# Ledger of designs, part 35: designed miniproteins, single chains, continued (2)

Each design is a single chain, and the fold is of that chain. pLDDT is the mean over its residues in the fold that is shown.

## One batch from the design tools (miniprotein)

Design m5190
Fold by ESMFold2-Fast:
Structure m5190 (fold): chain A 68 residues (1-68)
Amino acid sequence: GPELERLKAVLRSLGLTDEQAEEIARKALEMKKKYGDDKGANYLAIQLMRLGVSREEAIKVAEELKKL
């Protein structure tokens, strides 16, 4: 959906591969839908930090997830 494509584009801009962006974006949106905004955002932030994205940028992107 539009939310998935928007989030994937953001993740790709952070240097993630197309495959990483697809998998992480889809799972973050699923976590948000099933467990709420904070759980989806926390999942996204942790995955981005594990891939070398700065804590500040990871948190910023995770907050954007809550708006989708």
Scores: mean pLDDT 87

Design m5191
Fold by ESMFold2-Fast:
Structure m5191 (fold): chain A 82 residues (1-82)
Amino acid sequence: DLALEYLRKAEELFRQGKYEEAARYAAMSIELARLLGLPLDRAVSRAMGIIMEAGLIVGSAAATEAVEEGIRLAREIYEALR
C-alpha cells in the first residue's frame, strides 16, 4: 500500500528533522489515498498533522511548496497505475 508506505516515510523523515521532505511525503500519502478511494481516515489525519507541524517549524511557504510537490508526484503515480 503506497499511501501507507509514504505515511511511514513521512513519520521517519519528521523524526530525523527533515520537515520539508516529511511534508512532501505526507501530502503524497493523502493525495494518493484520495485518488485511489482508500478508507484511510486515521492515516490521513496523521499525515495532515505532520504537514501542520512542519509548517510551524519551517514556515507556511516552504511547507506549502512541499505539499504542492507531493500532490503533483501522487498524481503522476496514480496516472501510471491506470
Scores: mean pLDDT 85

Design m5192
Fold by ESMFold2-Fast:
Structure m5192 (fold): chain A 62 residues (1-62)
Amino acid sequence: MSPAEKVLEAVRKKIAEQPTDTIGINSHLVLKILELMKNAPSSEIMRVMVEAHELALEAKAA
């Protein structure tokens, strides 16, 4: 898996395990994105940003 895919899978698993821990999920996602920004090409960062936005929209719909 690419670094972006690993970040998104980790976030999805955390949501599945602790769906009520919104602060923890958001903090985890932000930290993982910051780690990617140091080592990943802009395309990977853009992908994480887009999928994070989609996850946020799904959360608002629920």
Scores: mean pLDDT 65

Design m5193
Fold by ESMFold2-Fast:
Structure m5193 (fold): chain A 89 residues (1-89)
Amino acid sequence: STQELQDLAIRVANLADTPEQAARLVRLVVELHKLGASVEELKEVLEYLEKLNKSSDEIIKVLEELLEALKKGEEEYKKLLEKLKKKAK
């Protein structure tokens, strides 16, 4: 829903150290959602990144890698999600 996406955008913006990083993170989350990533999947990705103590730049990089994978196809995206999940355990 629009509300869930807005809540996700606020959450990801709070992971930023600068306004420029916040804008980039929000854009990446919106683009991932437009390409078919669910709000639930994106929330889980943020939880994994928080658990791994990733910096703002590292979070941006992971979301950019997920976006590029999703552009290539669902299978590539799922492989990256599973790899991230395993690292966060």
Scores: mean pLDDT 84

Design m5194
Fold by ESMFold2-Fast:
Structure m5194 (fold): chain A 64 residues (1-64)
Amino acid sequence: LEGRYRVTVVGERPGFDSQGNLIEKGSVLEAVRVEFTEDGFAVVTGVDGRQYLLSADDIEIERL
């Protein structure tokens, strides 16, 4: 694993997982990778291997 991060959705805009499920405000994800896109999104890879697409302006990231 490349790293450990806690990613919290703090804004009102929901994110989506790779299956299209909403990741709403107050959601907390443990991640192994966070990659920012040119379009203002963050691609987050969870410890379970799932990918999440979140708005970069609506998340807080803490390194564990």
Scores: mean pLDDT 80

Design m5195
Fold by ESMFold2-Fast:
Structure m5195 (fold): chain A 78 residues (1-78)
Amino acid sequence: MPLHAVLRVRLEPGADPEKVARDIERLLDSLGIPAGVDVEGDTVYVAGVFPDRDALEEALRRIGALPGVESAEVLALG
């Protein structure tokens, strides 16, 4: 079943939040995942529709590997 998830992406000190947000948008688009990405200060939030848990876990892993990302976690799952 599709998963509606909100992710919180914590940035490394000195990272450019707008650049990281663009990198996340490109990554999720390449994976075919419909998502909105918002920057709030030094944190990036992702609201996405994931086809299943494996797709959500893969997205979290890939986001966590992006330059400037310290961690990525699920805030809400519906």
Scores: mean pLDDT 86

Design m5196
Fold by ESMFold2-Fast:
Structure m5196 (fold): chain A 89 residues (1-89)
Amino acid sequence: DVDAQKLKERINELVKETEPLRKEYAAKGQQANEEERKKLAEEVVEDSNRRNRELAEELRTKEGLDVELVELENELGNKHIVVTMGGLK
């Protein structure tokens, strides 16, 4: 499926693009106190969620893909947004 392949490629690009930022935040966390680490974790999640919303909008408007945003909650209560194919029949 060409559309599913395009989505996967764009997600992989986003993951690769954000890897250096995640490593930088992890390094800062090693020197941070508990409150600073919590703030860094929140910033990472917020940045990731914003980028996923932007990706979904770009795929919808530029590529014409039917994609949806799904909110997942982890064991710590943090909401993580992922882009998936929408309109499954």
Scores: mean pLDDT 75

Design m5197
Fold by ESMFold2-Fast:
Structure m5197 (fold): chain A 103 residues (1-103)
Amino acid sequence: MPAEVREALEGALALIRAGASPEEVEAFLDERIARVTDPAVRGQLELLRGYVLLTLALLETLSPEEVVELLRFVAEWERARYPELAEFIDALTEGLIALVREL
């Protein structure tokens, strides 16, 4: 995982653990994406942003267990669509599932 992507994931997870709003997390990730010029890294950050914001939206209406199941389903679908990003998708999904289980 590129350093910029890892730092963005770690920062987003830290903000969520600290009780940041979805809007604050989105603004943080948008700022990180805006700083990146490498299209491949930018694509990974945009995927990370989508997954983080989806997780936060799902937690508003679903139980943690339902969110974990849906994240696994989405990850399987995205691994099929982007097999070159499989390792990244797995790491991202594991990080988000660990966060959800802490709530």
Scores: mean pLDDT 84

Design m5198
Fold by ESMFold2-Fast:
Structure m5198 (fold): chain A 61 residues (1-61)
Amino acid sequence: MMPSLQEIDDESDTELQRRVAAVAAQAAAQGWSDEQRKAAAFQVAKDVEAERDKKIAEALS
């Protein structure tokens, strides 16, 4: 049984949504350019994916 993988996916999706919302709020508050918003969103997605990959590796050990 691999419920840990589903939990990791759910947690990663929640974290991604939270960080994307934070980036959107900061962009609106600070008047970020489209380029800055896209760069920040891309970095957030990349960071969350890397964290997810590490958790999956730990779950499979």
Scores: mean pLDDT 78

Design m5199
Fold by ESMFold2-Fast:
Structure m5199 (fold): chain A 88 residues (1-88)
Amino acid sequence: SAKVEEIVKEAEERLKKAPPEEHPRIILLAMDKIYSELLKQGVPPEEALELVRKKAEELIEKFIKDPELKKKSRELVEKYLEQLKKES
């Protein structure tokens, strides 16, 4: 949990300084790092996917203000989660 919190904090700092168009990429990179860390901690893949989805939604809601970019970001998040599900 502490390492996941560090990854989220790093992502939040990147989101603060980055232009809005980079926000989806920053969130996807954070999701990848969080998922990998949860698996390393022995969290089952299905539970790890739920936690990653929750953290991604929190970041989208907090940092992305444009409705179209929010929609695109949520679509990218779901697409990424489905890819992880197939590979697990």
Scores: mean pLDDT 84

Design m5200
Fold by ESMFold2-Fast:
Structure m5200 (fold): chain A 100 residues (1-100)
Amino acid sequence: MPRPSEEVAKKAAELAKKAVEAIFKGEEGKKEAVEALKEIAELAKSEDPETTFAAEIAASMVAIARGVLKAAGEELPEEVEKALDEAMKAATAGLKAFGL
């Protein structure tokens, strides 16, 4: 099993920031948001619990940003919504596998 490093934690934080900034750009940020969310989903599929936990925190931060946009009457592009759902699902499944 790969062991999480400071590098993994930094990558998860950078991906969360990139995804949040991209979704606030709406259609213009769509591709960047999807790419960042797909990378978060891949981290969540790790067999290492610390990496999966970092991915869950990252996905949760993006979900909070989506909630803020929805409260403002804005919706995310369908492709971004799907990518976020996949990232959240992967993180939840990973945590459950580790008894969390």
Scores: mean pLDDT 77

Design m5201
Fold by ESMFold2-Fast:
Structure m5201 (fold): chain A 88 residues (1-88)
Amino acid sequence: SEFAILRSRITPQLQVDGMLKFFDSIDPAAAAEIKAALDAGDVDRASKIYYDLMYKYLLSLGLSEDEAKKKAEDGAKLFKELAKKVLA
């Protein structure tokens, strides 16, 4: 149905917006750089900044380097796919 298609497209936008608000609470400068990269259509740059920010954040929560890297990589991959759907 058209409603299901619209809901699918809105969900990625809402998730990206939520992630950007969360990042702004952690590192406003990095959040602004992610937003600028997305506005430029540079999903690879946005995903890299996401990884760096999330990795540092997870380390600050007491995760091991290996666990923080894995979770940051998985999160950056998800963020990249959501950003692609938002920009399509």
Scores: mean pLDDT 81

Design m5202
Fold by ESMFold2-Fast:
Structure m5202 (fold): chain A 101 residues (1-101)
Amino acid sequence: LIEKLKKVFEEVLKELVEDPEHQEKLRKFFEKFVEELLASSDNEVGIALRIIGFILDLEIAIRIAKEGLKEGLSPEEVRERMEKAGVLPEVIDLVLEIFFG
């Protein structure tokens, strides 16, 4: 299950993120997130659901960031859109750093 979710993450990443350096930053963050989940719990289904939630939040945040860049929005306006969409704070911070510097 977890290995299949890692593949889903890679496909989402490659579809949404064109810059290889940005892909690598997101990949390292995801690897650390998964390692921390595995270290804190033996409930594989619970871990899988949290990974799914992270992937969905990441996809939403990246789409909002890309739309914001096209519209010429400030990082603050993009953050507000992500917060309204219910994206996790750590995912918001990561995506804003990558797309807005």
Scores: mean pLDDT 84

Design m5203
Fold by ESMFold2-Fast:
Structure m5203 (fold): chain A 95 residues (1-95)
Amino acid sequence: SSKDVSTLVGNIVALVGDILDEKDQQTRDALSQIVKLLTQADKYIDDGNVDLAQQYLDQAKQLLDQNRDRLSQRTIDIIDTIISLLQQQIDQAKS
């Protein structure tokens, strides 16, 4: 739906803002890698390659779990929202 697209875009914009405001180099690198993995998942969904999309999404989930103690709850919630929306798109494409 248009609301789901707006929610995905809004959360990606918020996450990029968090990266730009992050002063810790290691945390910034982890967030940048998560964004890269999420954008690759989104690209593979668009390309119809749901297996690669799932692989990149799973890598983003793993990297998030490895860095939860370094991130604010707000940033975690933003990433979890993006992950949930991308997972829904993968699940719909497999149906």
Scores: mean pLDDT 85

Design m5204
Fold by ESMFold2-Fast:
Structure m5204 (fold): chain A 87 residues (1-87)
Amino acid sequence: AKEEQERKKREYEIVEEILRILDEIAEAAKKGDKERVLELTRRAKELIDSLPMSDKTKEAAKKTVLTAAKEGGASEETLKEIEEILE
């Protein structure tokens, strides 16, 4: 059905936006921009929570957000605040 194809396309677009945000989180973390990292984390959470998937899969996606910030060199304090936003 056309509706099913449109739904899958929207889901794909959301996943691509999440991936772009992960790159932006890593770059913001490299620059030491804590406020930007936390803002992008909130946006990523909103997008992940909008996807029709299991809680376990959503937790795995949220772990990827934390990993992106950590790879960017985010401080332990920033990583803790990210975890609090994602829970």
Scores: mean pLDDT 81

Design m5205
Fold by ESMFold2-Fast:
Structure m5205 (fold): chain A 100 residues (1-100)
Amino acid sequence: EKEEKAKKVLQIILDALDTKDVPEFKPNTNLEEAAIEIGKKYGVPEVGELIAEAFRLVSRGAPEEKIDEVFEKLKEIAGDEELVEQLRSKFLHAREVRKR
C-alpha cells in the first residue's frame, strides 16, 4: 500500500533528524539526495521528492506557508497527520535556527 510505504519513508527521515543512527544518513550525506533515494527505494519517489523540497525550503529560509504546502501534500499521501506534523515541527525548528 502506498500509504504504508510513505509512512515508512517519513519515519526513516524523522529518525535521522532525531539523532538516531540511520545507515542511509552517513556523515556528510546530502540530505536532499538521501531523501530522494529513500523514497525511490521504498517505491514512493514522490514522497522522497517532497521531503527533498522541504530540505531545500528550510535551507533557503523560505516562508512557513511554502513549507506547509509541502507537508499538506505529504499528509494527503501518508494519511498519518501525527507523523507528518512531527516531521514538520523538526523542519520548522531547523528553519528558525538558520534565521538571521
Scores: mean pLDDT 74

Design m5206
Fold by ESMFold2-Fast:
Structure m5206 (fold): chain A 74 residues (1-74)
Amino acid sequence: LSEEEKELLKEAKELAAKYKNSPDIKYPPTPEHREGVRLWAEGRRAEALRAFLRAIKENPLDTKAQVALYLTAL
């Protein structure tokens, strides 16, 4: 991972920790989440990471985006 990607991942983890005790929000995936999944499938890792981070900022309780961010960072 680049330093920028590590910082984005750290920010995502901090956001997740901040909202860990909130109830789950049952909304459909954000456009950012859907974009991240598409970019990840295309092998565009850095762009997928940024899209998942935006999805988490938009919906901090999106555990699927958090998992996808982690898997993309591998």
Scores: mean pLDDT 64

Design m5207
Fold by ESMFold2-Fast:
Structure m5207 (fold): chain A 81 residues (1-81)
Amino acid sequence: SAEARREQMIANLKALLEKHADAEEIEELKERLRKEIEEGLEVERKNNDEENVKYLEELLELLDDLEAFMRLLAERILEEA
């Protein structure tokens, strides 16, 4: 199911982060992601793509909760697959 695939992806991503990233590396990743999302938001707002604007705004709000961030990202990937 999509739910089971999402939870598996989240678990795998979390395990990779825990094995390979220090807290400082995670904070650097969050800052990079924030900048990329903000740049994407400006592009999508200019294009009047309401679906992508909403998606990117939700991702931006969840940056301080990496598990929720990864869950939303995984849902979008599975929807498009």
Scores: mean pLDDT 72

Design m5208
Fold by ESMFold2-Fast:
Structure m5208 (fold): chain A 93 residues (1-93)
Amino acid sequence: SAAADAVIDGLRQLGEKVPEIKDAADAMADAIRTAATGDLDAAADALGTLVGAANKALEIGEKHPEYKDDINATVSQALRVARDLVDRLQRQA
């Protein structure tokens, strides 16, 4: 998925800019890969993991106001793409 690949690359770039966010960004990227390649159950579980990692990323963003807009934009895009992937799988079932 081009949208999933773009978000995964954005999360990688975010981890390079803000080393403290790297673990959360990596967890979000792994969740998106699972949602993009898994079945509906795997994708739904991955969405839950993504939300948890996203909350950690946003908490780190509060401590780094210079990156807060980049963090918020990347997290919002990741959540939107993951929800779209789950919704598409539900329509195919």
Scores: mean pLDDT 83

Design m5209
Fold by ESMFold2-Fast:
Structure m5209 (fold): chain A 69 residues (1-69)
Amino acid sequence: MSSQENAKKLSELLNKALEGLPADAPREEIQRALSRAVSTPEGFKALQSVSSISVRSEDGKLVATASSG
């Protein structure tokens, strides 16, 4: 799997984990959700090919993006 595919996969896992949180969720809750996502076999494997992860608020929702390279 390419680094770009791994970044997209991780972004999907992170966003799925954040779907249950409000856009103004405290940092601790956001970190907990992200930690759960990357603690899965799929998430951990995808994380190895990713150089950065960012979280932002968009249209009242939390959006996570993982980037490779």
Scores: mean pLDDT 78

Design m5210
Fold by ESMFold2-Fast:
Structure m5210 (fold): chain A 81 residues (1-81)
Amino acid sequence: SLEEKIEEILSLDKEELEEKIQELLDKYTADEEMSLEDLIELAMLQAALISKEEGLSKEKAREMIKKAVEQVLEEYKEKKE
């Protein structure tokens, strides 16, 4: 579930988050469209990294991750129109 994935991502340290972000980016060339699943994972990882850098609480980090997922879904919807 999304909630389980958020908790998994929140358990990662900054180095692990940076490594996973780079791994996802390395799957794609600059001209390739990223899959929705990978876009969501990338957004979650980036939001979690920012939350750790800013020293945010777990509650605020979860909110930030959820907002990042919602933003990706809205942008994906716009691309389909």
Scores: mean pLDDT 81

Design m5211
Fold by ESMFold2-Fast:
Structure m5211 (fold): chain A 75 residues (1-75)
Amino acid sequence: SMQQQISSLPQIDQNFLNSVRNNDINSAVNYARQLGFSDDQINNIVNGFNDPDFDHDRTIRSILAMLIDRVRQRR
């Protein structure tokens, strides 16, 4: 399940995803910077929150997939 995948992430990754899910843009940006996201990736997240036509659910799923991949890379 998605919740099990989230629970397997490091706390910082969980904090980032929870900030996105709670629409806390400022915290999400700060955590994304700590995670080493590029300026382009951060800008895409911020633009998603500010664009009413943007699919926020798709954005959350994409972020989760990226976090899972990064955790596998970091070990």
Scores: mean pLDDT 73

Design m5212
Fold by ESMFold2-Fast:
Structure m5212 (fold): chain A 93 residues (1-93)
Amino acid sequence: MVDEIIEEYLERIAKKAGREFSEEEREEFKKKVYEELEELKKNGLEELRNSEPGPYNPDVLEELELLAKMLEALGYEELAEEVRKVIEKMRAE
């Protein structure tokens, strides 16, 4: 489920930051993630196909991996595939 994927990501980020997120911070993050997913549903496929991955960045890779998993869980396979292509291009550097 998408919520489980978000919670796993937040746990990893909390460990990196050396702190815990409050319940309110976690709910705010989930809301923002769902807003981003709705934006991608509208225009994301064309935007992702035309985007360059940029330089290698492990934090960006972690965020892209999270995004791909969430899109797959929602059944947006085409969007998930485009995100995974961006990940592969970034890793090839």
Scores: mean pLDDT 72

Design m5213
Fold by ESMFold2-Fast:
Structure m5213 (fold): chain A 85 residues (1-85)
Amino acid sequence: MLSESEKEAIAEGYVAGLNDADPAVQARASFEISVLAATEPELFKGNEKLVEAMKAATKDSNPLVREQAKQALKLLEYADPETVA
């Protein structure tokens, strides 16, 4: 279980990566967030900064960032109760 300060640090790290001038850094950050959404969806959902950053990333000019962000958000939707019936 992560503390609130650890969740905030994770969010800040990924937000910084998504806003980096290097497209490779942006792509890495978005990929790591998509993995986080798949493996720890409750942590992703409980982190408002991370969710907001990922929603913004779906509008990014980098197609890799856009696709990874959409995948992460789709995984959050897939975790809804109707998908586990």
Scores: mean pLDDT 70

Design m5214
Fold by ESMFold2-Fast:
Parts: structure tokens; sequence; C-alpha cells
Structure m5214 (fold): chain A 90 residues (1-90)
């Protein structure tokens, strides 16, 4: 965590670009891989992903990352929460 914080402080612009690329490419892949897991493992993976993105959102706001990226992280969190609700309702 300390190393990640230092990286964000030193490379906010690069971190922003990498985050955007990972969210746009990684989120669809993550959701597709979730469908291969059983319900309990899907819920565990979703909880971990949501917690990770909420921590990233805190850091993004703390370091003043572009509003566009903050919105992308917020949308990703909401999408994962909606997916979790769908899995729970099965």
Amino acid sequence: MEEAIEYVRENPEKTAEELKKMLETGMPKFLEELKKLDKEKQLEALDKAIAFLEELLKLAKEFGLPEELIELIEKAIEELKEEKKKVEEE
C-alpha cells in the first residue's frame, strides 16, 4: 500500500491513464470471469473488487485525479454493486 501511494504521488497522470485503461478493459473481463464461478465465490470476488475500487476512489479524490476518472471509478463501483445484487437475488 505504501509503495502504491508513493507511485500515485509521483505519477498521477500516468496512474490516471493506466486506471482508465484497466477499468475500460479489465471490468468486462472481470464480469465475464465471474460467470464461471459459483455464487459464493462470485460474491467474495465482487466484495473484494468493490472494496478495492472504493479505496482507489479515496486515493483519487485525495490526489486530485481528473474528475472524468473519479466518475469512471464511481460508475465501476455502482456496476459491481448492481451485479452483486443480481447474484444475491438468484
Scores: mean pLDDT 75

Design m5215
Fold by ESMFold2-Fast:
Structure m5215 (fold): chain A 88 residues (1-88)
Amino acid sequence: MEFTEEELRELEERERALEELVAYLREVDPSPGSLLERARRVLEKEGVEIPEDATPAEVLDLLAERVEGGVREGALVARELHLAYLAE
């Protein structure tokens, strides 16, 4: 199945947003781990209290509140696509 130009642009925008999120998390915390593990460590460094029972979506929502621009878009995309468990 071939994607429409609109679908391809949406995929490219999502990919760029995710790349910007990953680059930001790596810049703030270069330690290896899943996207969720990195997001938790970044929030912890920012002094954000994360509940022990917080879902991956809740963690990514907290991250999105603390970042702007393409990094925020990347966090929202990762939440929607359930990508919190992806390792780099």
Scores: mean pLDDT 73

Design m5216
Fold by ESMFold2-Fast:
Structure m5216 (fold): chain A 77 residues (1-77)
Amino acid sequence: SAENIRRLAEALLAKVQASGATPEEVERAQKAYEDTLRAIEAGDLDAAVRNLTKLTNIAKRVLSQEELDAVLAEVAP
C-alpha cells in the first residue's frame, strides 16, 4: 500500500541519516525519499516503487545487511 511504501521510505532514510554515510550519500537518499513521496502524492505507485528501490539500493551500500533487515522488519505490516 502507499502507506507501507511511505513508512519504509521514512525508516530507510532515517537509518541512512543515522549511519556513517557521507553528506553526498545522505543527499542522494533524501532525493530518492522525496521522489518516492511525490510519486505517492501523484497516485503513481509504479514510480513510488521505482524510487523506493533507488532508496533501498543506496541503503544497501551504506548499511550492513543486518541493519537493513532490521529496518525492513520494523515496518512490516
Scores: mean pLDDT 82

Design m5217
Fold by ESMFold2-Fast:
Structure m5217 (fold): chain A 56 residues (1-56)
Amino acid sequence: VTLTPAALQQLRQLERSTGKSYSQSHIDRMAELADKDKNGLVDAAEFESGVVPILS
């Protein structure tokens, strides 16, 4: 599964604001969980709705 450019941008903004960096394995796992439609793509909205509840 892959993040859209918008979802990647949102992830990078989180890393910049928190000063943390996520490993590729964490990114891939979060993207898979956020992909509700199982399209193999995760946009910014899916990343936010899928990842935020998991991380909260």
Scores: mean pLDDT 69

Design m5218
Fold by ESMFold2-Fast:
Structure m5218 (fold): chain A 68 residues (1-68)
Amino acid sequence: VMPEEQIKHMEENVDETAERLTPEQLIDILEVLAETSSKSEEVRELAEQLRAGTPVLEVLRKYAEIFS
């Protein structure tokens, strides 16, 4: 599955995605997106927040806000 398709699903189903997705999986997705996104700095900051222990649900909500 393409990372972009996973992120679209996450935005539509934030609560469900947070239950299924591990922090490690979300970090990998965010790192790939950071390489191609015009908002790469903000996306990298989200990955760093996950590494620091921020909950997946909170990071997904911040991600949706950045790309809204």
Scores: mean pLDDT 71

Design m5219
Fold by ESMFold2-Fast:
Structure m5219 (fold): chain A 68 residues (1-68)
Amino acid sequence: LPFPDRTPEQIVDFAVRQFERLVAQHPDMSPEQRREAAENILAGIEHQFPNDPELVAELRRRLDAVLA
């Protein structure tokens, strides 16, 4: 998804909110399914922003916090 007017922080915040919503709407998801969903979000953002490793690292850290 293109984010022409968004800062790295706003991109991470948006992705985390989408993941939190997904988890909240599917409380029966296994830990493995939640991890897979998080990895898919990370892969999508990494593909969109291949030259921003800090953005990907921060997103990974925040998604891991939701999975804990």
Scores: mean pLDDT 79

Design m5220
Fold by ESMFold2-Fast:
Structure m5220 (fold): chain A 69 residues (1-69)
Amino acid sequence: DEAERLRRAARQLLDSGAEPELAQRAIELAERGEVDGARRALDEATARLDRQSPDPLAREHAQRIERRL
């Protein structure tokens, strides 16, 4: 299930310190079945986490989450 996969990825990203507003939006869109919107929000959350991370480990973790999509 694509929507369920996106929802889990967004929650995992939120737990990893991603922007709460973007991660929560991705979860809400996925729960509504708006797969394209959820994916866009998730990609933006991942990109922002990647840019903001002072920790290489956190950056790699964000990239791993994206690869699961």
Scores: mean pLDDT 73

Design m5221
Fold by ESMFold2-Fast:
Structure m5221 (fold): chain A 55 residues (1-55)
Amino acid sequence: SAAEERARTLAASLMRLLGPGYRLSDAQRRALAEFISDSTGLPVARAEAIVRELQ
């Protein structure tokens, strides 16, 4: 979906800003998933799954 494509773009861009090989903590992954959820309208659980796919 367009929302999932936007979520992947946001997650990838933020991970690039953090630097290659940066590993998110559980709290950071949750915070990023909530930000993506708010930005895209995806459920937090789906946003978190997308963030996990990119790690």
Scores: mean pLDDT 82

Design m5222
Fold by ESMFold2-Fast:
Order: C-alpha cells, then structure tokens, then sequence
Structure m5222 (fold): chain A 69 residues (1-69)
C-alpha cells in the first residue's frame, strides 16, 4: 500500500509543472481510494490524474484532488 502510493507520488512529481506537495496530496487521495474501492479503481483514478496534469496542468490536477476529498 505505502509502496503503491509512493510510486504514484514520484510519477506525479515527474510531470512538468507539478510540485512535490501537489504530487503528495494526489498520492494520498489515491491511497484512500485504493483502500476504499480496490487496486484496479485506484489505478484508474491515478492514470486519470496523471493525464489531467499533463494535458491541463497542476491547477486542474489540484481541483480534481480537492473534489475527491
């Protein structure tokens, strides 16, 4: 679980324009979703977050993360 979230935190932080803080917050949301809804759904949300950050930037990712809190 911890390793899974950390992997996505590093992935998000590797996206240009995404801060380490935003990457950590996104990874924490993914960890919660994985715990509540399972690994497959958690992975789907993580992929959606990464694509959103790449296409629309950090503000779009931040808004999506906030909506999932």
Amino acid sequence: IEEYAKRFEKLFASIPGVSEETAREAAEVIKRIEKEHGLIYGTKVAVAMALLAIADGEEALRAFVESLR
Scores: mean pLDDT 78

Design m5223
Fold by ESMFold2-Fast:
Structure m5223 (fold): chain A 68 residues (1-68)
Amino acid sequence: SEEEIRRLYEEGAQLVIDALSRADLTDPEELARVQRLSELFAQMRAAYEAGDLETVRRYLEEIRRLVA
């Protein structure tokens, strides 16, 4: 449903915002992680705009794994 895909997108957005707010961008490893999160979020956003629930879930799982 559109409600479910929006909820997943909002979860992903919040995870990325929270990770960015805590990141030390002077640390090369944290900078690389933040860049990867931004790439994953861009792909998830494209899937969200296309209404592709399965692809949104897949990218959200990758984001969750990266912030764990």
Scores: mean pLDDT 86

Design m5224
Fold by ESMFold2-Fast:
Structure m5224 (fold): chain A 116 residues (1-116)
Amino acid sequence: NSAQVNDFAHILKEKVIKYIEESENVEKIVNTILNTAKELTSEQLQYLEYIANNSEDKEIQATAYLLLGAYYYNLKNYPKAEEYLKKALELAEKTGNKKLIQVANLLLQRIQAAKS
């Protein structure tokens, strides 16, 4: 529901974005995001999709797309992972969030290596 979606968006800002900003090791951030994505429920995936498409906060949108991309990366669904990660990267570039850009780029590089 709307309240649970808003609570989840708040968690993305207060926990996920803050963790990314405060952590300097990009590979460690990527591994943490991949592990977090493994534990996403079907309901939380629906919240992420809604937030990604509807949030007015571009950093929250980018983070939602990043987690969706990480989820599909874990499933080895590389085409879908790449689609979401490219959207995350575009939004991160618009916000100037350097660590979000680095995290999205590293995941995209891992996809390219995996399908080469």
Scores: mean pLDDT 88

